# Designs tried in a protein design run: designed miniproteins, single chains, continued (3). Part 81

Each design is a single chain, and the fold is of that chain. pLDDT is the mean over its residues in the fold that is shown.

## One batch from the design tools (miniprotein)

Design m10797
Fold by ESMFold2-Fast:
Structure m10797 (fold): chain A 68 residues (1-68)
Amino acid sequence: SSDEEFLEALSKELEKNNGIITEEELNELLEKYDVSEKLKNAIREELKKNNGVITADELTLAVIKALE
C-alpha cells in the first residue's frame, strides 16, 4: 500500500537525519506516496503538538494510533 511505501521511505529519512524530520521533508514524503487521509491527519496532529519538528519515536506513536 502507499502508506507502507511511505513508512519505509520515512524510516530511511529518519535514519539519515539522526531520528529527526522537518515539516517540509515530511510533507514532501506525504505527497510523493499518496498517503491515506487517516495517516496524514494523525501526523499533522503530532506536528501541531511538537511545533513543526518531530522525532522518530513521536512519528512511530502517531502511525500506531492511526492504524488502530
Scores: mean pLDDT 76

Design m10798
Fold by ESMFold2-Fast:
Structure m10798 (fold): chain A 104 residues (1-104)
Amino acid sequence: AKPSLAEQVKGLTLEMIENYLKANDPSLSPEEKAKYLQEADKHYARVTLLLRLNNVDKELLDAIIEAVEEVNPEAAEILRKTLREHNHNLNELQRTLLDILQKL
């Protein structure tokens, strides 16, 4: 059975967030941080591609928020607020997500 688009997006988003969190670990060398950031950026590119190749709906956006909530519930609430204010604007969600992840 092929995983649903929402399941694929959630999984990739979770892997992206995990790598951004590791990139911000103060115990890591700059070289190790750069490697985690590179992996996070690859997952971000894959999520972005999947969202652009498919019709973006509430289920797909909710999948991204659910992935964020598993690692940072406060960041997930900021994303939910952004979606309410921007009527599910994908570009604004992606921008806010990247900003939150880089500040972790």
Scores: mean pLDDT 75

Design m10799
Fold by ESMFold2-Fast:
Structure m10799 (fold): chain A 100 residues (1-100)
Amino acid sequence: ARERAERAAERGEEAAKKAKEPGNRAAGKAAYSAGRAVVRYAEKASPEAAEIGARSAEHGAEVAEENSDARRSTGGAIDAIGGGGTVALSAGAPLSEGVG
């Protein structure tokens, strides 16, 4: 339970770092804080309560990742190719354009 809550906190933090918009970054930060709170509570809670808390924190981290990934997918192909920006692509990197 504690290990899963710590993983959820890491995922929330990573989602916050990937987020381009302040709103999505706040969601990731909230998931991180929730995961950390569950870790703190799990040490004092029953094993069953700790398991429920860890599962809830994992769900929160998934929602934060989906929000960050949704924004990333909208511009993400260009960001992934350009290493974080279209400037690298427009700097004359040879690109193969599909003729379809």
Scores: mean pLDDT 56

Design m10800
Fold by ESMFold2-Fast:
Structure m10800 (fold): chain A 60 residues (1-60)
Amino acid sequence: ATIDTGLEDAPEEVAKVVLEFYTGRISKEEAFARLEELVKKGKATREDAEKAKEVIERLS
């Protein structure tokens, strides 16, 4: 099934975290930690991180 994630307009770094989780390179906990770091560094908004977390939860 095609997942409409709404991440097409998300920062590339956020999309990379979701992809690394999906391919099994990182755990859910590590993915969430990376998303929090991106928000702290101003590389992503809180909304972008929350959308990515929802995608990760759906893929879990």
Scores: mean pLDDT 75

Design m10801
Fold by ESMFold2-Fast:
Structure m10801 (fold): chain A 98 residues (1-98)
Amino acid sequence: MKEVEKKIKELLDKAKKSDLDTQEKLLKEIEELIRKHPSVSESLIDEWAKLGHEYLKRKAKAQNMSPTQYTAESLRLIGLQIDLLLMHEEEKKKRELE
């Protein structure tokens, strides 16, 4: 677990310093790691989502995205965050019912 969390933190740090294309790729890699290891800290899921919103703002500005497009993409990201948090909660519940 600690090794996976360390890897996620490393990828988050790299994503913060990356160009748009690299940041998108790293954010998808982090999402996949969280999906495979839903027991990771909730704070890492929140940090991933926060960085995802930052990425989306950068992308919207670069691509001159309309307010409607930006809202739609923002809502999709919120949906992904909720999905990951629900997976985390379910995994935590399974461990408590041991």
Scores: mean pLDDT 84

Design m10802
Fold by ESMFold2-Fast:
Structure m10802 (fold): chain A 65 residues (1-65)
Amino acid sequence: MRKKVEELKKRGLEAIKNSDYKEATKTLQEISKLFREALAKGDTKSAAYALEAGVELSKAIMADE
């Protein structure tokens, strides 16, 4: 879980730097999916990690618009 979240966050931030908001949005959606899956499994640590990454990426998208 953590490695996937880190990879998605990195990819999303890179997409924002390249003004590829379609890719950044897809990455955010994938992070949201991982967050929900972690919650369903009771993996609060992974859920918190995904939430933090999603918030960071969302702030970056909103700041650049």
Scores: mean pLDDT 78

Design m10803
Fold by ESMFold2-Fast:
Structure m10803 (fold): chain A 96 residues (1-96)
Amino acid sequence: MEEEEKEREEQLEHAKKMREELKAKYPYPEVEEALDALFEAIEERTEEKEREALEALGKAARLYIEKTVAPEDREAALAEAEAALAELRAKLEAAR
């Protein structure tokens, strides 16, 4: 197989693992919906829809944190979520 295709497959596999980890960490229907939309956009190979889905995912994670985390701890929880989403974005970008 071609090296570039194999590398993309490995990055997509890592992204799928991150998807399951995010669903477990933020067990909220809006998070699952945004993750599904994100992977759908990747199949369609539309960068705009992928960005919109990532933004929706960030908003859903923030809403979950707002409902479940004390106000004083929210900044740390949001920073952690933002880092995880940035890593997911990087893996998906490499999987293109």
Scores: mean pLDDT 76

Design m10804
Fold by ESMFold2-Fast:
Structure m10804 (fold): chain A 95 residues (1-95)
Amino acid sequence: SELKEKLKKEIEEVEELLKTSGEGEREFLEGYLLFLKKALEEGLSEEEIKAEAKALVDRLRERYERRLAEVGELTPELERELAREVARFVLEWAK
């Protein structure tokens, strides 16, 4: 199916990015790769993928809110991490 081929292509692109990624990008890319592989393995529909992506974004937001509470201030580093993770989902799964 078109969706299955899109998932396979994205998995290949993320695996290539992981080969050249720095330490700070690795955790994000590995998490994203696991999500893509799960979606492919479980045969998720486009609507199920969108729902899971939304749930992941909500969990990432909660994680960063907890880290903000621990450090007392939102750092530019935390803002960049969240923006990168959200941007990747939006770019791939909004279309």
Scores: mean pLDDT 66

Design m10805
Fold by ESMFold2-Fast:
Structure m10805 (fold): chain A 91 residues (1-91)
Amino acid sequence: MEKLEKVLEEFKKKMEKKVEERKKEIAEKGLPSLKEQEENGKEFTLEFLKELGASEEELEEVEKAIEKAIETGDTSEIEELVKKILEKALE
């Protein structure tokens, strides 16, 4: 539990930094394109899962699921993969 709590705290801090960075970018440059928003979301998700101890194979599956979700609008595969990685981190 403690290890997961520390990872979640670091993730929350990174989320806050990303939110503040995005607010600053919007104020300075305007709203980013949908493509840029999708790319940023993908990178962020992969970084988070890597910190949880996701393997290279797991990260590849998540990346593929994100790309599929962008094409189809179906996020179910991303949710399943993230849940499995979180469950593994809880062990």
Scores: mean pLDDT 69

Design m10806
Fold by ESMFold2-Fast:
Structure m10806 (fold): chain A 64 residues (1-64)
Amino acid sequence: EELEKQIEINTEAAERVAPFGAALSAAVHAANADKDPQTRVDALNEAGAEVVRRTNEVIEELEK
């Protein structure tokens, strides 16, 4: 019962977060075009942190 509710929340969160994942992929692709390796790593870390932040916000909203 409680596990089923948690699975539903996680599944819905994943679906709501999917557009953020697509945006991250696009940002990664753009960053890789003409940047040095260190600049790419910094850009990837920043994009990843943003996705994590948005994912946590979605989960918090679904748990209300």
Scores: mean pLDDT 69

Design m10807
Fold by ESMFold2-Fast:
Structure m10807 (fold): chain A 93 residues (1-93)
Amino acid sequence: VPPSAELLQRVQQLEKELQDLEAQAVKLKASKEVFDVLDQARATFQQMKQLLDELGLGKIQGSPELQQQLQALEKRVEELLEKAKALLEEEKK
């Protein structure tokens, strides 16, 4: 798979996971803490999508600084989604 296609697949996977966790939090009537973490994840994801939409993958791949910024945003979304998952699993117990 080309690197650009792999990145787009990861972005789509993060968006789906965020949407799935938001839907699950609503269904389970999760705590405010879960929704606060998901709100942070959504805000960070929107920053990542804005960077991709405005600059495009070619410009980002041509800039080490933009690649680092994109990678940092991707990692932050992943960390926030993992935190939300952990909180939801604790609330199920």
Scores: mean pLDDT 80

Design m10808
Fold by ESMFold2-Fast:
Structure m10808 (fold): chain A 97 residues (1-97)
Amino acid sequence: TKGKELAEKEGRSKEEIAALLYTAGRILYIAAELEGDKETADEGARLFIEAGKLYAEAGKYEEAAETALEGYRAEERINGYVSEEAKKARELAEEIK
């Protein structure tokens, strides 16, 4: 069925976008840690959270959980606070495991 092939391609596309966002977020987070730039760190954390959402939509729940936790830790470490979205993502990560 053509619908199944399209759904599989959409899932892979979301997984690929999630991987790119995760990589970008990791690069920004590392750069922010080296420079002490909280604004760049916030952007990196946001990309991790967005990547986690896309992994979940692609059915990659383990990668979604790990990515969301990494975003949570990035916000906590650099900003000293955590967004409600990151906190919710952490709770989902613990529930899925």
Scores: mean pLDDT 71

Design m10809
Fold by ESMFold2-Fast:
Structure m10809 (fold): chain A 55 residues (1-55)
Amino acid sequence: CTCTVSPVSSTNITLSCNADVTVLLVKKDTQVVLPAGTHTLNIDDVAGVSCSVTV
C-alpha cells in the first residue's frame, strides 16, 4: 500500500493512505487500524505507522 505523511502543524500530521493502515499509539500502548483515506493525528501520540500489504 501507499501512505503519505504530511505535517499540518508542529503538533499534527496527516496520513493519506490508499489502503488500511495500522497506527501504534504511544500513550495508550495500543494499535488502531484506520481505513483507507485521510486522517489527522497528533504527532506526540503516534509511535509508528504500518500499511497493510495487498499484493
Scores: mean pLDDT 66

Design m10810
Fold by ESMFold2-Fast:
Structure m10810 (fold): chain A 60 residues (1-60)
Amino acid sequence: MELLKAYREGKITLEEVKELGLEKRPDDMTPEEWRRYRYLFSDKGKPLTPEQLEKLKEKI
């Protein structure tokens, strides 16, 4: 999970994550770990994943 480590540290942008296929939860990761990465990603002011964006659009 080298890519996931870089994603967690915020070294990878959302665009890079999409190209690397990390926007979807890997089977090796728990739902809780994936939620934390998304939370940290949003907290850094980065764009949300397409899945989170769709969920936000539905709430609005």
Scores: mean pLDDT 54

Design m10811
Fold by ESMFold2-Fast:
Structure m10811 (fold): chain A 88 residues (1-88)
Amino acid sequence: SLPTGIRSIHVTQMGDYIVITVTSDTVTQDQAVALGNYLGRRLDVEVVSARSVDGQITITFRTSRSADEVADQLRRIFPDVVVTSSSV
């Protein structure tokens, strides 16, 4: 199942990768994998890893899309979630 109570997503571009950091009420490893697979399908991007570590979900995608493009699509998928973006 997907994480519950998603509050914010931060999108970071790191070369050919997009890294998403998710703040939510639930952050199990199974939920990280489920969210990664869900977003990979919705965004049409390759999921490299999905992890829940120290109460945080981090998902890495391989894509040529910018962090801003991914952030805009995430705002459409999760209209009530605060989505921010940055590039390194």
Scores: mean pLDDT 86

Design m10812
Fold by ESMFold2-Fast:
Structure m10812 (fold): chain A 60 residues (1-60)
Amino acid sequence: SIKDIVTSYLKSQGVKASDKQIQDISDTISGFLKSMGYTDDDPIIKPIAQMFIDSEITYS
C-alpha cells in the first residue's frame, strides 16, 4: 500500500514521523495518483512517494 511505501522510505531516510504525518502524506500521494488514473499497486508509486518526501525534507 502507499502508506507502507511512505513508512518504509521515511525509516530508510532516518526521518521520525507520527502516524498522522504518514497518513497525511499517504492521502496526498493517493489522491494525486487516483486523479491520474493509477492504482495503489502501480510501480510508479514508490518513485513518486520518494520524490514527494525528498521535496518535503528539502523545503522544510
Scores: mean pLDDT 75

Design m10813
Fold by ESMFold2-Fast:
Structure m10813 (fold): chain A 70 residues (1-70)
Amino acid sequence: SKVEAQLKGLLEAFDQALAMSRTAEQIEANLAVFEKFLEAMKKTSNAEDQKLIEQALEELRARAAEKIAA
């Protein structure tokens, strides 16, 4: 799926952003930017792709929380 490939690329980009983040505030700021992008993507997507985007949002939030807790 085209959307699956795009989401994989976005998760990889987010991991890079997390690696460069030094503070919880920077992690939260990066998460907010990626969440806005995915929510915008979700608005123009069909129901099947919306589920994939929602799963990616959950994954982004989980990775951010884990990085802050570490």
Scores: mean pLDDT 85

Design m10814
Fold by ESMFold2-Fast:
Structure m10814 (fold): chain A 68 residues (1-68)
Amino acid sequence: SEADALAAAGDRGTAARNQVLEWAKKGEEYEKKGDTSPEAELARAFKDAVTGKLPPGEVGLRIQRVRA
């Protein structure tokens, strides 16, 4: 997936890939609940990346925007 590729390229490790997948799963749960917290927005960004709705470059930008 795009999120897995981005995480692996950035952190060069299985741990980073697994973290991205965990955040993607949280994103699905937050979306079902209608949660709009910053953590939910971050998790949805990873979910969208994993499902192919966001290209890898846009994932980083969305994460930065949420944290800014």
Scores: mean pLDDT 68

Design m10815
Fold by ESMFold2-Fast:
Structure m10815 (fold): chain A 50 residues (1-50)
Amino acid sequence: VIEKMTPEEFDKEIQVAVQVLKAAVLSSTSKTSEEEKEKYRKEIDELNEK
């Protein structure tokens, strides 16, 4: 489907996305734990593969 937004609207949407992830990074101590958990899980999974 062809739908184009103006560069201004696109920039605004990017700006919102940036704020959302910034808020997530700042507010989430749980994100740190979950990020480490995922990394640990990947490491275990990789070890099990090899």
Scores: mean pLDDT 62

Design m10816
Fold by ESMFold2-Fast:
Structure m10816 (fold): chain A 85 residues (1-85)
Amino acid sequence: MVAERAREFLRELAAKLGGPEPPPLSEAEAVMLLLAYAGEVAQREGDEELAAEYAEQIRRIYETNEVSEENLRAAERALERLEAL
């Protein structure tokens, strides 16, 4: 569910930026890209701790090649924050 919400968010974001529609992403790809975007937004808003948390979650997915429940919770938090903007 979280990964599909991330894919939908990223697809809508790409459309708003005038880019081509991305193909369906894997769960790891969708979560990592969402967290990367959320981290950039957090950095621009001066929330360095939140940006660092998202970067750490991306690092864990990259190193393990697995999406943990903690990674999914971080992605859900990121979606809630981005949807509130």
Scores: mean pLDDT 80

Design m10817
Fold by ESMFold2-Fast:
Structure m10817 (fold): chain A 71 residues (1-71)
Amino acid sequence: MVDEDEVRIALVLIRITLLRKYSPELKEEIDKAEALVDAALASTDPVERQRLIDEAEKLINEAIKKDEEKR
């Protein structure tokens, strides 16, 4: 089975894909979140990987909140 971090990464990637398709105005926040996910996938340190995933989730949640405030 995949570990919990892999599941969290997969969920963030799904959100990134949907936001890119339907909210292209959030490109800057989406690109930043994708860079954090890429860094997490490249990291061999589980503590650093967890922090990168947490930051990516935070950025995506903030991007979704901004989109909701405009629509």
Scores: mean pLDDT 78

Design m10818
Fold by ESMFold2-Fast:
Structure m10818 (fold): chain A 67 residues (1-67)
Amino acid sequence: PNQQIRRQADDQTDRYIQSIRRTGERGREGMDIVLDGGMRWASSMPTYSQQVTSRIQQTYDDVISKM
């Protein structure tokens, strides 16, 4: 039962990470909106919130640092 929830969380996290990277390729415009969406979703998770939030934030910081 726990494996299905974990895989769904991982898949959705990967989609937010890809969205952040793609938005970053277009410039800074929209980066805060994508981050906000990802963080709001990650914070709604009962069990993997901290790990997912950390991954999304780290990806955002990495993309911004390379601009």
Scores: mean pLDDT 78

Design m10819
Fold by ESMFold2-Fast:
Structure m10819 (fold): chain A 61 residues (1-61)
Amino acid sequence: MKGAEAGKKAAAEGQGAGAAASGYDSGLNRDVEGAKETLKAAKEAGDEVGERGAEIGLSKV
């Protein structure tokens, strides 16, 4: 859950790289809602890397 915490913070701040790392971690821990929130924040920030990271995490759930 450390990654999920970092991503929630990064998503709130619009930091796509941090959001990507957290989205991936959330997906691995089956935190689907956390991964979705990170993906949403990455899309709003226009961060393709963040979107991809969250998608990979979700695919691991």
Scores: mean pLDDT 61

Design m10820
Fold by ESMFold2-Fast:
Structure m10820 (fold): chain A 58 residues (1-58)
Amino acid sequence: MEALREAIRKALEETPVLSTEQIKELAREFGVSVSTVVELIQEINAEEYLEKKRQLEA
């Protein structure tokens, strides 16, 4: 799971929004479901969204 999370973070650094095809490739590479990849993307984005939201509310 850690390796998948790291791969998602790197992909998001290069492309803020991952395409459906990129999500499928990550799922295939790590042997997980597309749903698992989507959930991890949402978790990572939520973490960054909360940080940005704090700056906007300041």
Scores: mean pLDDT 74

Design m10821
Fold by ESMFold2-Fast:
Structure m10821 (fold): chain A 93 residues (1-93)
Amino acid sequence: ALKTGVISSSKPISIYGSDEEKIETIKKIAEELGFEIAKISKTFNKSDVDPNANNIIISEKADPEAESLPNVVQFHPSDSEELIRAYLISLHS
């Protein structure tokens, strides 16, 4: 639904987590930066991870299995919007 000419990315964003407020914040920042949102899910399953997307997990615990997967990053619900925005900007590099 969103397509802006400001910044283009070849990989959409998929968001996993139960923190609705943080998910909405990440979605808003990603869309402002020109990313497409491919998926939003409350549960993370490594077999369901899209290899053609940048996968973002919001969790209070570190998951070593998720950390081992390509194109996966984890954020804590308390992580700042500035940190998340910096990460999303880095995906264009």
Scores: mean pLDDT 73

Design m10822
Fold by ESMFold2-Fast:
Structure m10822 (fold): chain A 71 residues (1-71)
Amino acid sequence: GVAEEAGRAAAKGAEEGGSLKGYEAALEAGAGERGASSAAGSASGELGRNGKADEESERRGARSAELGTPA
């Protein structure tokens, strides 16, 4: 799906060239402007975390996002 592709592309792009590159990579993967922005933000967060530890935080974050957080 576009979300998973955007996340993967954003992570790779951010690793190679920072936030702008991550955003651009997400757009290349087919994410819209909002999707690319969200994916780039998530990729930046993941860069600072280890795999297993961030899974619990992601579960919490995903729940908040799906509940329609107005922020």
Scores: mean pLDDT 57

Design m10823
Fold by ESMFold2-Fast:
Structure m10823 (fold): chain A 86 residues (1-86)
Amino acid sequence: SSPLVRKAVSLYSAAKINEAGYEASLLLAERVRERSEREAEENPEKREEILKKGEELVKKFEEDAEKSRKAAELNREKYEELEKEI
């Protein structure tokens, strides 16, 4: 029982960390969009360059969010499966 409980806690914790990673990555993407829009307004001559760099960084955070979301789902599924054995 103790080893199964430890595995369950580990999977639960991993899922929660990945859920937090998903939320954090989405918030960072939002902040990058806001910052890029502000910088573009302050620098009209460089607007396209600023927005392009912002979009590339947003895409990276959105990709990180998707990886974290999938990892959270997988770890949650494994936790639920193991919980049935306890």
Scores: mean pLDDT 89

Design m10824
Fold by ESMFold2-Fast:
Structure m10824 (fold): chain A 69 residues (1-69)
Amino acid sequence: MEEKVEELRKFDVELSEKLTGSKEDKINAVIEAIKRAEELGLDDIVEMYRNILKQLGYTDEEIEELLKK
């Protein structure tokens, strides 16, 4: 799956770049990464990003609210 491999590389680069900002910018970058991964059907990547938010102190409920907005 050549297409999926390229999308994973783009996620790694873009997330890495966005994680250099403020804590709020980092959280927004992770939320956008989750939404993008869901659109692309990358369920494993969605789970990884959700775990990053949980490590930052967010609950599953809070993450769900952030994803709805």
Scores: mean pLDDT 69

Design m10825
Fold by ESMFold2-Fast:
Structure m10825 (fold): chain A 80 residues (1-80)
Amino acid sequence: TLDEAEQEFIDTVVSLVDPEKQQEAREAAEKFIEAVRAGDTVGAVRSMKKLLDLLGDDPQRQHQFHLSASRFGSTYVRAS
């Protein structure tokens, strides 16, 4: 379901950042989901950039993040 996809995306993002950044990552992921739901392209881009910044320059974390974001996006489009 869409709610399950949203929770999975948030949980994945939180798991990919350092412990001290987990709350900030959760908030940014929630803002990203809200922006996507509202059709707010500027807000979605801002939240995505924040999430990528929180992941740092680890290519494996970035790759896993992109896979999770793609899965969420596909589920959202199919649910819409």
Scores: mean pLDDT 81

Design m10826
Fold by ESMFold2-Fast:
Structure m10826 (fold): chain A 97 residues (1-97)
Amino acid sequence: LEEEKREKVYELTMEALDLALERTDEPVGREVLRLARELYRALREGAAPAEIEALRERAAALAPQLSEASRRAMEDAVAEMKPKAEEEYKKLLEKAK
């Protein structure tokens, strides 16, 4: 169940990032989202700490260059996915009962 919850969180996170990518035309915004996807994948696969840190540093360096439009697209994607995440979490809790 904990493993199933972790997998569901990963799936929903990837879906939110893909949704944000569809709504983001800005090259810098798209690069930040790609780095976020790579970071989550690396964390899930147990990548070396140096690799994870390199991805975080690269994303942090690009973050100040993000436009308001890109930030809004990312925020909207997260907000849209929140009800779905809550529903999936409830389903996992019901399986545990």
Scores: mean pLDDT 74

Design m10827
Fold by ESMFold2-Fast:
Structure m10827 (fold): chain A 79 residues (1-79)
Amino acid sequence: DAAIEAMAAEIERLLVEAGVPREEARATARQVRDALLAGDFAGAGRILRDTLERHGVPEEVAERIQRLLLETMLALQDA
């Protein structure tokens, strides 16, 4: 799904910009992507939240990244 792949790439980029190491940002983005492809929306949200909290991503930035995931999840439910 092109929308899920685009979202995963953007999450990776935003996490790196927020100071998360690229390897961990990529792993998180891949795990979120895989969870969404499996229909595990709760798992996708938990994975992202865990990375944001573990790396101390500022709340304002964390909200933007979480909103991107939520928008993607809502789009998938309407497909």
Scores: mean pLDDT 84

Design m10828
Fold by ESMFold2-Fast:
Structure m10828 (fold): chain A 88 residues (1-88)
Amino acid sequence: SEKEILLEDARDAVEQGDEEIARLAAKDAEAAEIARIAKEAAIYLLKYLETGDEKALEKAKELFREAEELLRKRRAERNPEAYAEVLA
């Protein structure tokens, strides 16, 4: 089932996000907050995959964009070491 495979992949992505948030919280609380926004985006993506609600997909895209913009700004303002692991 295609839908089931997509849901499993999205759930795995959310679970990986939790691990990265925990790791970041030990190094940089603000970086952890950016990762939390990205996780919220993944949750909205899961909602879209389960319900087909296009508004949930739009919200997920907005949140992913917000997290990426904040991450890029912080890489410019602070030592980028703490953020390399967010992309892994």
Scores: mean pLDDT 70

Design m10829
Fold by ESMFold2-Fast:
Structure m10829 (fold): chain A 61 residues (1-61)
Amino acid sequence: MIDPELRAAIEEWLKRHGEDYIPTPEELEELAQRVGATVEEVRDAYMALKVERIRKKAKEK
């Protein structure tokens, strides 16, 4: 499961930049340092939340 603080940070990032926004490796590292997570955890959380939003859009007519 994604850490709630990390999830909130990434979800806010996606809301502000959109689901099509692709963070750079450097941005993922900076976010990991900021929230006290690993780069792998940030990357996994980002991918999971991005997929969730894409699936929601696919359900729209």
Scores: mean pLDDT 72

Design m10830
Fold by ESMFold2-Fast:
Structure m10830 (fold): chain A 66 residues (1-66)
Amino acid sequence: DPVTVRLLEERPEHRDDPEFRRLVQEVGDASRRLTEASLAGDSAAVREEGLRVQRAVQRLEDRWGR
C-alpha cells in the first residue's frame, strides 16, 4: 500500500515503534477500504473511510508531527 509505505518512509526514526506501526497500518487499512468504497460507488462508505484515514493521520501528526 503506497500510503503505508510513504508514512513509514517519512518517519524512519519511528518505524520500529509499535504504536507508530499500528497507526500506519490503520491508515493503510482504511485507505484500502476507501478505495474499495470508491470503486463500489458507495458515497456514505467513502465518507466514513475518509474520516477514518483522517483520524489515523491526525493521531500520527499529534504524536510524531513534523
Scores: mean pLDDT 74

Design m10831
Fold by ESMFold2-Fast:
Structure m10831 (fold): chain A 110 residues (1-110)
Amino acid sequence: SELLEELREAKREVERLLEETRRLGDEAVASSPADQARLLAEADRLVEEAERLARRAERIGEEAVRKYRDNPELVREARMLAIEAGSSAGLSAMYLSSSRIAAESRARKE
């Protein structure tokens, strides 16, 4: 179950990056234009890292499914962990996109 532990670690790290991306995105929307650009650039780097970790989790998940093919419970856990990591990375990207749109919308009202 070394592969499952690697998947759990990857999921946890992607979830941490999602939380940090949300924090930076919210801060950017509330900030001055200069700070906004800096915060959105930082959030973009976190999203790229989350996407890299999610791709790694997908590969580990595929390896775990092959290795544990005769154990349905381990196969199910490996698939769910990889899906959850991918989902969190996708949410990070969507949240950043929404934060950029909200920031632009705010600027148009001024």
Scores: mean pLDDT 88

Design m10832
Fold by ESMFold2-Fast:
Structure m10832 (fold): chain A 93 residues (1-93)
Amino acid sequence: SMKEENKKILEEVIRNYITGKMSEEEVVEELVKKGYSRKTGETLVKALRESLAEPYVSEVAKGLGVSKSYLRRTYLEVSIEEGVKLLKEAVLK
């Protein structure tokens, strides 16, 4: 479904941004490539930079067709998952 596709795109883009695999410009380009507007991509990078503060989270949620609660949950879950992975690699090596 479109909601499931949007979810997968969001998780992937947020993960790649947090891990440094994507720059802010690359995040915007990937969203444009996936059919979103450049403005939505730019608003997502602003929202990520501001830890999903208002008004950016409201603007990007509308542009992506998802709820603010979903965006915040996804950002939190991905941040914890990748943070734990980095900490584990640092401590165990």
Scores: mean pLDDT 81

